# Designs tried in a protein design run: designed miniproteins, single chains, continued (5). Part 39

Each design is a single chain, and the fold is of that chain. pLDDT is the mean over its residues in the fold that is shown.

## One batch from the design tools (miniprotein)

Design m17341
Fold by ESMFold2-Fast:
Structure m17341 (fold): chain A 83 residues (1-83)
Amino acid sequence: MKDYLAVIGIKGAGEEDAKRAAEIAKSEPGVKSVLVASPTTLVVVIEAEDLEEAKKLAERIAKRISEELGLEAEVLSVTPLDL
């Protein structure tokens, strides 16, 4: 498995929304860590077999955030951490 960096944007989110979104992301299998970069931006480290599986997990996280918070959450980027 490889590590991927996913950036998720949440439109109109405040500090409490960002905290709840981070908890949602942390609860997903394959999520290694979550950083709240701003109230509207989460950075998630995902462990996956390939980039497409990492993207699918990031999209699932964004969908759960949208459903649970009633806000628009979107995957902004997913990049490999092969440094």
Scores: mean pLDDT 85

Design m17342
Fold by ESMFold2-Fast:
Structure m17342 (fold): chain A 85 residues (1-85)
Amino acid sequence: KAREEAAKLYERAAQVAEEHGLTPIAGAFRDAAEAVRAGKDPQTVANLSTAAFLLAVGAEIEGHTEAAREVRKLLMEANRKVDEA
């Protein structure tokens, strides 16, 4: 179930972001997880994951390097699972 695996990876990324106080990034990942589970258009999921990625890059620039690295890793893995679905 590649779609469910992708949703869980987005949820893990949201949890990591939340634990580091990066609430907007956590929200973006939760939106991506919901979109994947709801069977939304792949372009919609891609747009949400891109928004989350850009927020993570911003957090890294602001010095949240470890948190941003972990959420980007989870995001890339989730996107790969979405592509396999």
Scores: mean pLDDT 75

Design m17343
Fold by ESMFold2-Fast:
Structure m17343 (fold): chain A 83 residues (1-83)
Amino acid sequence: SVLELIEKAREAFEKGDYEKALEYARQALSEVEKNPDKYPPELKAVLYRLLAEIYEKMGDTEKAEQYRAEAERVAKELGLESL
């Protein structure tokens, strides 16, 4: 499920396997985006942050910045950030 995919993505990331981490994280995000009513809304912020970290490690700074911005946007919309 989505939580298992996130766990696998984090495990791959910790081992330096960024390609596998990216694959698992993208699969998890796709599932959440297709079924937004089935998952906590804060889960998108978690996934966007993870994708940003993976892309940063892979040297894709542009995509890292894009996903970091998306994570910040979702977190602010959910009231997870203070002014």
Scores: mean pLDDT 83

Design m17344
Fold by ESMFold2-Fast:
Structure m17344 (fold): chain A 92 residues (1-92)
Amino acid sequence: MKYKVVITGLDKKSAERLKELTEMGKGAKVTINEDGTVVVETESGVLSAANIKNAADTFGGEVKIYKDGEEITLPSIGASPEGIALQLSDEL
């Protein structure tokens, strides 16, 4: 399963910091575009996507999450890992 996290609205320093933190984990690919958009691709599953979102929210970024190429929306659930896992759960 592949998750893609697209983060916009970050300044360059915050984008570079998020890249460094994300690349410390294995299985994540991080790209910073010229417009400051940060794209993270990971096969580590829903909890990795949730952690990346939480880090981006801390830096004041706007987050879009894609699962296998389709955009998904996480509900405002108080950043509960269990609730996020339930929404992004894939049992196939």
Scores: mean pLDDT 64

Design m17345
Fold by ESMFold2-Fast:
Structure m17345 (fold): chain A 72 residues (1-72)
Amino acid sequence: MIIELETEASSKEEALEKAREKLLSLPGVVAVRLDEPVESEEPGVLIVTGLAVVRENGVLRVVPVKVKVRLK
């Protein structure tokens, strides 16, 4: 399983915070480790990758995550 999300931010720093907030708001997500945002092929679009720890029925799993962030 992989978690893929989209969000918007005004800066690279805000992109990381928005990605973190959105991931932690998902049911079962208890922790997140995110890499620094990297620019995609399209200027103004950042990709944030990392890992999420998800709790399902008392079991913890590590799931890769990818968040596409559009700069406004």
Scores: mean pLDDT 82

Design m17346
Fold by ESMFold2-Fast:
Structure m17346 (fold): chain A 89 residues (1-89)
Amino acid sequence: MKKLEDLTPEQQAAALRLLVEYYKYLKGETDKSPEEILEEIRKRFGLTDEQFKEILDAVQEFVQKHENPLEYAEKLLEEVAKDDPRLKE
């Protein structure tokens, strides 16, 4: 599986955003379906099918590796969001 550190910075940002949005869905904090979240991330970051698959693989590995994946993802997203307007809501 691809790791987050093996991705481009843009793909890392997309992966972290996907993690945060998916956990919002699991907590009932968003009206978006999982399919809508996936499509919005893919479109927002201009991802190819191959890049999107690599992001999904990296997200799966990240979730398995960390005890609190949402907390880590939110912290990393805050750090990278300062320099990329696409990471802001």
Scores: mean pLDDT 71

Design m17347
Fold by ESMFold2-Fast:
Structure m17347 (fold): chain A 64 residues (1-64)
Amino acid sequence: SLAEKNAEVVQAVLEAEKRVEEMKKTLDEETQKKLDLKFSEWLLKLSAGEITGEELLKELEKIE
């Protein structure tokens, strides 16, 4: 259902936001800004249905 799909997306976004904040703790301000821009690109792709929540989390894991 649409509600189940929306819940999965929300959970993936919340987990991704938490992981991004943890990564930012060890990064300089310029690198943090670049990560924020990249994360925004992934969120746009997620909202467009181009990637799944699982794929978003896998992309973050690759750069941790």
Scores: mean pLDDT 79

Design m17348
Fold by ESMFold2-Fast:
Structure m17348 (fold): chain A 98 residues (1-98)
Amino acid sequence: MSDENAKKLLGSLYSPKASPEENLELEIKLALAVARLTIAGRSDLADRLADAVLKLVQAGKHKEAMAYLDAAIAAILAGDEAALDAVVAAAEAAAAEL
C-alpha cells in the first residue's frame, strides 16, 4: 500500500507562494476525498481526482482544485454517482487545458 502517492501529494502541494493554511486545507480535503472514494470501492475515481487536483495545484490553481474537491465530497455524501463522475471529468478537463 503505497506511501509514494502520499509523498508525491505532499511534494506537489508544498509551495513557498501558497500560505501554510491553504496547503494544509487542500491536503486534508484531498486525503478525505481519496479515502471516501477508496472505501466506496471507487479507487479509480480516487486516482483520477488526485492526479487532476495535483496538476491544478502545480499550475497555481489552488481555488479551482479546492472547488473540485468540495464538489466531489458533496457528491460522495449525497450518493450522487452522476454528479461525482461529472466532477471528476470536469477536474480532468481543467487539468488537461494546462
Scores: mean pLDDT 75

Design m17349
Fold by ESMFold2-Fast:
Structure m17349 (fold): chain A 80 residues (1-80)
Amino acid sequence: TEELVAEARRLAERGGRLFKEGKKLLKSKDRKDITRGIGLVLRGIGLGWQGVLLARKAKEQGGATEEEVRELAELGGLKP
């Protein structure tokens, strides 16, 4: 359904943003930034996976394509 695809995209985009922000902080020389970066990376991965699972469910219901699932995985930072 459109609602599942929209929710999956929202989660994947949010996850991808947190993942990228966390990766940036991991390049810092500050221990506090590194610790925050680790937390953001883990949180981003979790949200990205939730988005991919919703996209797969939407595909099973005929509301999404395999290509859309792949795109959402990429947005969530979950590239193979």
Scores: mean pLDDT 74

Design m17350
Fold by ESMFold2-Fast:
Structure m17350 (fold): chain A 79 residues (1-79)
Amino acid sequence: SDEELLAEAIAIANETGRKVRELEAKGASYEEIIEVLEEGIKRLEEIRKQVKDPAVAAEIDTLIRILRHELKEYKEKAE
């Protein structure tokens, strides 16, 4: 169901955020953090393709936008 897809998307976004914070705590490279964010975004985009309800799709699009914003910030720090 779309509700199950939304729950999975929220779980992926939360997991991605936790992995980013863990990598920062370990002093990992920005390149490693970027890879984790790109993987999280890719997983969310695959779920988004399966969603039929435009309201649920909009919520997942918001999660993707948040992770893309974080990705941009880390890419800027890596330069």
Scores: mean pLDDT 90

Design m17351
Fold by ESMFold2-Fast:
Structure m17351 (fold): chain A 77 residues (1-77)
Amino acid sequence: SEEARKLIEEAEKALEAGDPGTAAGYVSRAIEHMSDEARERATKAAQEAMKKAGGTNSDESVLEAARAAIEALREAL
């Protein structure tokens, strides 16, 4: 859980730096240290964030999906 927390913090820093690819890498690593329930929650949060952002046609909707996934993983810690 502590390792997952550190990886989520690094993912947040990567998003702040405008690097969603690096952030996604950290999210994937964090999920490996968390439960299947946490992974499912993050996936659902990402899907809902994409819907709210107006669909899948922009990098902005992908960025909002990544933020929602990170938030869901933090709640599962």
Scores: mean pLDDT 74

Design m17352
Fold by ESMFold2-Fast:
Structure m17352 (fold): chain A 85 residues (1-85)
Amino acid sequence: AMKTFDLSGTITGITKEQADLIVKLAKIYAEKLGGSIDLKVTVDGDTANITGKVTAPDEETAQKIVDFIKKLAEKFGGTADLTLT
């Protein structure tokens, strides 16, 4: 059985192209962990607004996926403020 979590928040200081790449890489990472993500990204200026679902075998795996997104944002020089519920 899978668990589904809501993801919401922002990534600031990145481009639309970088935000799209982060989501693509996060999808691949999630699939390797036996989960999936379905995220909507809207970019306004230097801020990417993120909403959607993270599906994973457990909350620990879902948090690993979110932490991976944060790490990628930091690699691009951005700041991620993301909440999993």
Scores: mean pLDDT 86

Design m17353
Fold by ESMFold2-Fast:
Structure m17353 (fold): chain A 89 residues (1-89)
Amino acid sequence: MELVKEGNKAFIEGNYEEAARLYLEAAKKNPELKGLLLEQVGSSYYKLGNYEKAAEYFRKSGEIYLEKGNEEEAKLLYKSAEFYEKLAK
């Protein structure tokens, strides 16, 4: 909970690299929130203009949602990853 709040604060303040780091650490400690937190890591990298890393983490988030049976959320995350992969080229 604490790390998620710190990540959200960093994101709001425009400290996207710190936000990505905090969300990633939170994902390691909270397996139930891993999909959502990896999506936030992807969003943080998108804000940094690192579209390659954004795509990577959106795909990882989609894999977690697919494992949980959330096929529609996984599909949307995979489409976002494909969009950012094209943007990175």
Scores: mean pLDDT 86

Design m17354
Fold by ESMFold2-Fast:
Structure m17354 (fold): chain A 70 residues (1-70)
Amino acid sequence: SPADAEIAALRARHEANVARLQSETDKLLAETKDEKEKQIIRDVNEGLLIISDYTLEQGEAAIRARAAAA
């Protein structure tokens, strides 16, 4: 269905975004020497992952609700 294709595209975009975030976080951690700054980087990464997962869940729910109304 069009909704299934849209959800698949949303999931693929989320996976790519998470992979990019993890790559960028790993690079920042490798370049950072201060332990307090490393902890801030880890905390920001964790927060961004939570927001990203929430956004995916809300997006999937919206697509399914729209499909059910059609």
Scores: mean pLDDT 89

Design m17355
Fold by ESMFold2-Fast:
Structure m17355 (fold): chain A 77 residues (1-77)
Amino acid sequence: SAEARLVEETVAEIRALLASGPAGQAVAAAALAHLERLVAYRESHWDQLTPAQKRLTELLKERLPALRAELEAARAA
């Protein structure tokens, strides 16, 4: 689906930023925080979302915890 492609592209972009050293990690951290807030906002307003927004939110919610763990691991290294 278009939503699945968008999520995979976003994941790949964040992973590329994480691999780019401290400056890239700072940008990745900001992007992750924004997406985490977006998911929380959309979950609190679920019935107001379009089917595409619901699908995108479900896919993001699935992928964001692993990216957060990758960011924390990168910062510890």
Scores: mean pLDDT 88

Design m17356
Fold by ESMFold2-Fast:
Structure m17356 (fold): chain A 67 residues (1-67)
Amino acid sequence: SVEESARSIVEEAEKNKDKLTPEQFKEEALKRGYTEKSAEALKVALEYIKKGEKELAFEKAKKILEE
């Protein structure tokens, strides 16, 4: 489901919060065969995770995946 995908994206962003910038996270996702939509969701989720906004990270990732 989109909700399960968004949750997975947030978990992956949390794992990488101290390792990558949001831009690098999107680049690495695209290199690994993620779709543009999923890569953008990972980027935006990491932006909010770095701010400590886990709930917003989930909401924003879900919205991107629904578009």
Scores: mean pLDDT 85

Design m17357
Fold by ESMFold2-Fast:
Structure m17357 (fold): chain A 61 residues (1-61)
Amino acid sequence: MSEALKKLEEALRSGDIETLREILEELGFSQSMIDGAVQVVEEKNEVLIDVAIAELKKKLG
């Protein structure tokens, strides 16, 4: 697993929106995908956060 994926998982689980945006921008994700990930974190829904992590693992792993 990449270091970036580990940081993304930590940011998603901790609700660190600033770090989440920064890492996703560095990885070249579209603005709509970044906004979607931020919304999932803001909703604090653990099921949606787990789904987001799984989708990111598919794209980065």
Scores: mean pLDDT 76

Design m17358
Fold by ESMFold2-Fast:
Structure m17358 (fold): chain A 65 residues (1-65)
Amino acid sequence: SARLKKRIEEAKKLPKKVQDAAKEVAAKLNEIGDELDKAYEEAKELSEKEGLSPFEAFKKALAKL
């Protein structure tokens, strides 16, 4: 937490191009997070409906991405 806050404060002192690049990376990471959340929910449904282990269900859900 403290280390991340310090890095954010350091980034504010960097050229605008670096700050803009950091925002784009954060946006892409959020998109990946959303895709993983969708895969998790699909894996949960597959585990419940098909009787697959959590690992096999998650593997099958990820293959659909």
Scores: mean pLDDT 71

Design m17359
Fold by ESMFold2-Fast:
Structure m17359 (fold): chain A 65 residues (1-65)
Amino acid sequence: MLEGEEAIEAIRRIGVEIYKELKEKGRSISDEQLKEAEKKAGEFAKREKVDPEEIRRELKEILTK
């Protein structure tokens, strides 16, 4: 868990960036866009040896806050 702190922070940055882009365009977060973000988060988690479910949960929390 503590070892994945950098991975979680990277996912937060990605989530915030996606959220900002969607807000600026005046679009709601679609299921398709959320699924794409989760897919990228899963790939990142696997590369960083972090539980992909934990990373996906963190990304969803950022986007749905």
Scores: mean pLDDT 63

Design m17360
Fold by ESMFold2-Fast:
Structure m17360 (fold): chain A 60 residues (1-60)
Amino acid sequence: SDAERKAQEELQRQADAMARELAALRESNKPEDIARTAALQEELRALQQKLKEEQEKREK
C-alpha cells in the first residue's frame, strides 16, 4: 500500500515533468528537438496508461 502510493506519486511527477518539457520543445524547429518531442510524447502516453492501470489495480 505505502510502496504502491509512492510509486504512483513518482509516476505522476515524471508525467508532469515530461509535459513541461514537451511544452518547451513545442516552440523549437530543430530536428533534434522534434525527435525528442516525438519520443517524449510516446513515453508520456505509456506513462499515463501505466498510471491508470496502477490505480485500477489498487482498487481491485
Scores: mean pLDDT 78

Design m17361
Fold by ESMFold2-Fast:
Structure m17361 (fold): chain A 67 residues (1-67)
Amino acid sequence: NRAGRSGGATGALGGKEGGYGEEGQKGAMNAGRAVSRAGGTPDDVRAGALAYGASEAEAKAAQEGAA
């Protein structure tokens, strides 16, 4: 709840400049954690993300989340 204004403003500004990359990486990291909880390995998450067409940065974030 705190820093909601800063987070919202950063999301809106970043969408024009590349914040989608940062938000995509954060989302991928959270997805990686969810896959890890379901029994996936970090290597499986990375390989799956790349096969799925995710960017290298997103695949790395997902792998880190799963680790």
Scores: mean pLDDT 59

Design m17362
Fold by ESMFold2-Fast:
Structure m17362 (fold): chain A 91 residues (1-91)
Amino acid sequence: MIDQEKLEEAIEYARKGAEAARAGDGERAVEYLERAKEKLNEVKGLPEEMKESLLSMLDLARRAARAGDYERAARLAEGTVRALQDVRDLS
């Protein structure tokens, strides 16, 4: 079964990362996106290919935030939030 607690934590940190990026707070965006990656990596029960794709998307968002591309960071983080919410709602 999917680890719902860790999944919700990953969603919340990814959402906070997107919000920080939209606010232009690159340092907090990076911190939240790193936390989202940590929590997502701890989630059990996700298909490995899906998990790797979502971790890759969060890493791209984190790199965009570090580069000052906050619009791209926010869009990538928001995309990850939507994908994780779909997994939650179907599980």
Scores: mean pLDDT 85

Design m17363
Fold by ESMFold2-Fast:
Structure m17363 (fold): chain A 74 residues (1-74)
Amino acid sequence: EEEERLRRLAEEALREAERIEEESSSLEDEVLAGMLYLVAGVMRTLLERGREITEEDVETFERSIELIKKNYEK
């Protein structure tokens, strides 16, 4: 179920952002945490609007989050 997957993905993005914010105070890490907060906010907004969530939507957000995390892990 795509809506359930997107909801979990949003929760995971928020947890990761909070973890980065807690563990690091570098400007680069704060920017990455901010980007994760933004992406999670967009996902929550889409769910609240009752828009049909597709497999492609979930994959798009998954790729966006992985891209952000790759910058942090670098």
Scores: mean pLDDT 78

Design m17364
Fold by ESMFold2-Fast:
Structure m17364 (fold): chain A 86 residues (1-86)
Amino acid sequence: SPELRERLRAMVEQGRKEADSLIKEGKYEEAARVYLGIGNLLATHPEALGVTPEEAREVYRRAADLFEKAGKTDLAEQARGWAEEL
């Protein structure tokens, strides 16, 4: 539906802005969780968001990199696994 598409796009846009703010504050684990949420939206609603599997993979890899910066190796490995599953 157009309403669902608009809501999903707003969620992705707000998430990206939130993640950027968290990164500027050095809150890498929180930023990683936001990117993980964005990746899940892209992976679950690719047609509604007009995205490719590669775009979802890149977002999951970004979450993994941020988890590594936060010292959360297990979470980084999980995020990389989700990228590889696409």
Scores: mean pLDDT 87

Design m17365
Fold by ESMFold2-Fast:
Structure m17365 (fold): chain A 91 residues (1-91)
Amino acid sequence: MDPRRVTVTKTVTYEAKEDGDVITFGGGFEVPDASLKVTVTLTVEAEGAIVSHEVSPQRVEVRDGRTFGSQTATVTAKKGKVTLTITAVAE
């Protein structure tokens, strides 16, 4: 049995103008094989430390043999670059 692994990554970057900037990140993804077990991970990286963050529940749906997913985060950032990465791993 040959396990099949598919990884789909979506990255967005925002530049916080000042400390305390509130930003909302959202990402969607598509995995072309809905027969695979899908794990979705949200990663938040900041050039400066983030002050706080809230993450929405992961949303995953299967349509016509494909898996679609999304997740959002609201981040209070320090001045600098903030990168949000949504990764879907199917295996």
Scores: mean pLDDT 66

Design m17366
Fold by ESMFold2-Fast:
Structure m17366 (fold): chain A 87 residues (1-87)
Amino acid sequence: SLEEIIAALREAIERIKQATSREEIEEIVREAIRALLENPELLNLGIAYELRYIGILIENKDASLEELKEKVLALLEEALEAVEAKA
């Protein structure tokens, strides 16, 4: 449901805010994207770009922890805003 997608995004955002390592951020992102992809409503929400870009960011080993955390949070917050606007 839409509420499940919103809850998953909010949980991911809070977990990323508390994350203290790159590996922790990567794990949180992988878990959140997997949960979101299991929801058939995802395709109708227009957040595929944000989710794909987060996946690309976590593969970039050159980014600092602070840069990765900031960029991932920004994209997750953009995805949440887009989904909430359709709720």
Scores: mean pLDDT 78

Design m17367
Fold by ESMFold2-Fast:
Structure m17367 (fold): chain A 79 residues (1-79)
Amino acid sequence: SREELIRREASVLARKIAIEADQETREKWMPRIMEAGRAGDEQRLENLRKEILSEGVLSPEAVKELEADLEKIRKAAAG
């Protein structure tokens, strides 16, 4: 379902933050990501992704890996 897809996308984003970010950054972003995922709120999750990218929270390499992982999830859901 769409809600399941959004939860998977939220989990991938949360995982990247958990691996890459310091504790203060995790405390700032993790609750917001998990809430959006739990609510199945696609627009909120997209806005959070954009804000994380704009604040430089993730390295360029981590951003590339995140985008690749999200694309794989979306293609699997579409096929």
Scores: mean pLDDT 81

Design m17368
Fold by ESMFold2-Fast:
Structure m17368 (fold): chain A 93 residues (1-93)
Amino acid sequence: VGLADVESMGRENARLLKETLDILHETTGKEILKELAPRLEEVMLRAAETGDGLLVQRVVIDSDDIINAAVSGDKEKAQKKLEELEEVVRLGQ
């Protein structure tokens, strides 16, 4: 997979992630999901821009954990995991 393919895949994942969180917010009414949506979208887009497919995959996996924590009402866990993920992506690791 080339850099352009990784970027395209990451951008599509970012869109799907935001849509999923928006649907979950509409369904559950949990405001944390509305707060998480733009941040997770940004993290996925940043990962895509690195061209690192493993980093994009990590964001997918960690996003699932963050969403599950948020849906379960563990807002502190969701926030901490998101902040850690944002840091990892910011460093390009």
Scores: mean pLDDT 81

Design m17369
Fold by ESMFold2-Fast:
Structure m17369 (fold): chain A 100 residues (1-100)
Amino acid sequence: NDIDQKVLELAGKVYDSYGSAKRLLSQKDYDGAALYLEQFREYAVELARLAGDEETKKKIEELTDKGIELAKNKDYYGALRYLTEALRYVDKAIEKAVKK
């Protein structure tokens, strides 16, 4: 349906920003990584909102805020950990929206 289609479009943007952030973290480009983490946050939060998953939305906000903070502090492992955990919650929101 319309919600499923929009969730899938946002999922593409989430995965694209995730890939860019992860790549830039690996290259120690923390400023670039933080930019893509902020884009990831915007898309991931909107996706969870459309999925109707308020708990997952709040968790994504918390994890991405911490990931952005750690990236700005040049903490590669911390930023990567929080980014990866946030993606797991995004995957849950996608599954919930598309499956139902």
Scores: mean pLDDT 86

Design m17370
Fold by ESMFold2-Fast:
Structure m17370 (fold): chain A 90 residues (1-90)
Amino acid sequence: GVSDLTVSGPKTIKEGETATITVSLSNGLTAKAKVTFKDGKIIGKNSEQNGLKITVEDKDAEVGKTVTLKVTAEYNGTSATASLDIKVEK
């Protein structure tokens, strides 16, 4: 159903870099969101494509550690959350 979602993205992010996260629903809808690692924090940027809204929560991040990002997708009044693990590097 529209609650079924898959989240994909890079396994690592470097200081000052912006990475793309892709969210896909079982109905074939996809949306992309950006995250930036800056000042000890992964900063999520919200996006909306074809009515699919993506929210990535900001997360404190320490260089050399893996952080779990919370990704929320909303479509036609339904929402679902998935996690993406990403390692932060210099």
Scores: mean pLDDT 80

Design m17371
Fold by ESMFold2-Fast:
Structure m17371 (fold): chain A 78 residues (1-78)
Amino acid sequence: MSRLERMRELLREKGFSEEVIEELLRIAEKDPELAEYILKHIIVRGIKFSLEEIRELERIAEEKGLEAAKEYLAKLIS
């Protein structure tokens, strides 16, 4: 299986909605570093993000860059 297919399966097992899964996979195609950072926090800390939080992370990364998106994520998980 592809890395993206494995990612989809893992997120389903953790109880994420299909909408959130597809949004995370879209981010992984555009910005693999951001996607990897988000997934690490989901896997390691068991953190669930809403669809709105995922979309805001993508928006920040596109407009302000990866480091700004990481800062936003850090605030969400604190």
Scores: mean pLDDT 74

Design m17372
Fold by ESMFold2-Fast:
Structure m17372 (fold): chain A 85 residues (1-85)
Amino acid sequence: SSELEQQINTTLEALKKAAEEGNLVTALAAIHELKELSQDASKEQLEKALEGVKEARKIAEEKGDERMAKELDKLIEYIEKLLKE
């Protein structure tokens, strides 16, 4: 649905901003929201979400934020597992 796609996009933008700012609390909230949204997401929406999370992961890596990167790696694994089902 367009509502779900908008929620995913909004949450991904919040996640990327949190990664840029090193705001772990905001990032964890966005990660939890993306996990919930991912349960009802189509394969195409999951693939777009995965791409956005990988972008946030790259930001964390470039910043040297190991804790942020680790939490984003867990979300990547979660979405990849959903895509295999």
Scores: mean pLDDT 88

Design m17373
Fold by ESMFold2-Fast:
Structure m17373 (fold): chain A 62 residues (1-62)
Amino acid sequence: SVTAAFFEEVVERMAAARDASVAELQRLRDEVLAEGRRLGLPDEVLAAVESAWDSFIRLRES
């Protein structure tokens, strides 16, 4: 499904960005969310992705 493929890509991008700066992580989050909106994914899916990414950024700032 489009949703499953999108989540797989999100996980890949998060893993690849593990050592990125907070500013780069914020940019990547915005790009991923923009792509999800372009694909017409439900707001619930986009909110879950945003929440997971924001948690990742917060852990990185610790």
Scores: mean pLDDT 81

Design m17374
Fold by ESMFold2-Fast:
Structure m17374 (fold): chain A 83 residues (1-83)
Amino acid sequence: MKTLQEIADFFASFDLDGDGVITKEEIDKVVKDPTLRQKYYSLLNKMDTDGDGKITADELKKYLHTQGYNLSDEQVNEIMSKL
């Protein structure tokens, strides 16, 4: 199981604007390996319910719940605020 801190650290690595939203463009800037980039795109697409190429706090919360994490809105906002 991953801790809340491990999840926060993962997403913080991709939020270059510090606005609490992760985009495919930010992944492209950080990840230069095409194979790893495709894995992150697949993960983003699973979280991106609206297909807009952005991960919001709501989409992150929904994805984490599907992975067995029962996070509150405050916990999701804490993760996003550390980006």
Scores: mean pLDDT 63

Design m17375
Fold by ESMFold2-Fast:
Order: C-alpha cells, then sequence, then structure tokens
Structure m17375 (fold): chain A 99 residues (1-99)
C-alpha cells in the first residue's frame, strides 16, 4: 500500500544520508528525522482515528521544522525535505482513507 511504499522510499533516503552527508552532526540529525518519519508512518498504518492521525501529521511537521532549524549542510537539508514530502503525502492519504 501507499504507506508501505513511503516507508521503503524513506529507507532508501536513510541509506543516501549515510553515503552523501559527510558532516557527522547533520548526518545524525537527518537520520533521526527519517527514523521518526518511518515510526510515524508505521503508527499511521495501524491507526483509524482521524484525530490521532492529525496528531501524527502535526508531530511530523514539528520534527521537520526542528531538523531544518539545526541542519546547515545543503545535501542533508535536501534529503530531509524529500523525506518530509514523502511522509506528509502518505499521512494525508491515510487521513483521507478513514471516515
Amino acid sequence: GFIEEAIKRLEELRERVRREVTDPADRRLALDFIDTAIELLKEAQKENDPLKLIGLILRLIGEYLDAMGKITDEVARRLVEEAYEIALKALMEKLKSVP
């Protein structure tokens, strides 16, 4: 399903962060964000409460803003932005799928 595909894409971005981000601090921040996004998607896959899904979306947005406020490496910023767009789209599609 779309969440399962999104998780696979995020796992691929996690491997790209490990290879392409040379700064250790920004690498950790980017990996932490992607790991959180994967966690939120796994939780959303099991969730049918629209209010709880909105809570997961708000947490994703907050974690994204925190990461982007701390990361200075342009490659890390780009990969985090791509991960955020993938995760947000999947969470929004899940929210549309519940009554």
Scores: mean pLDDT 91

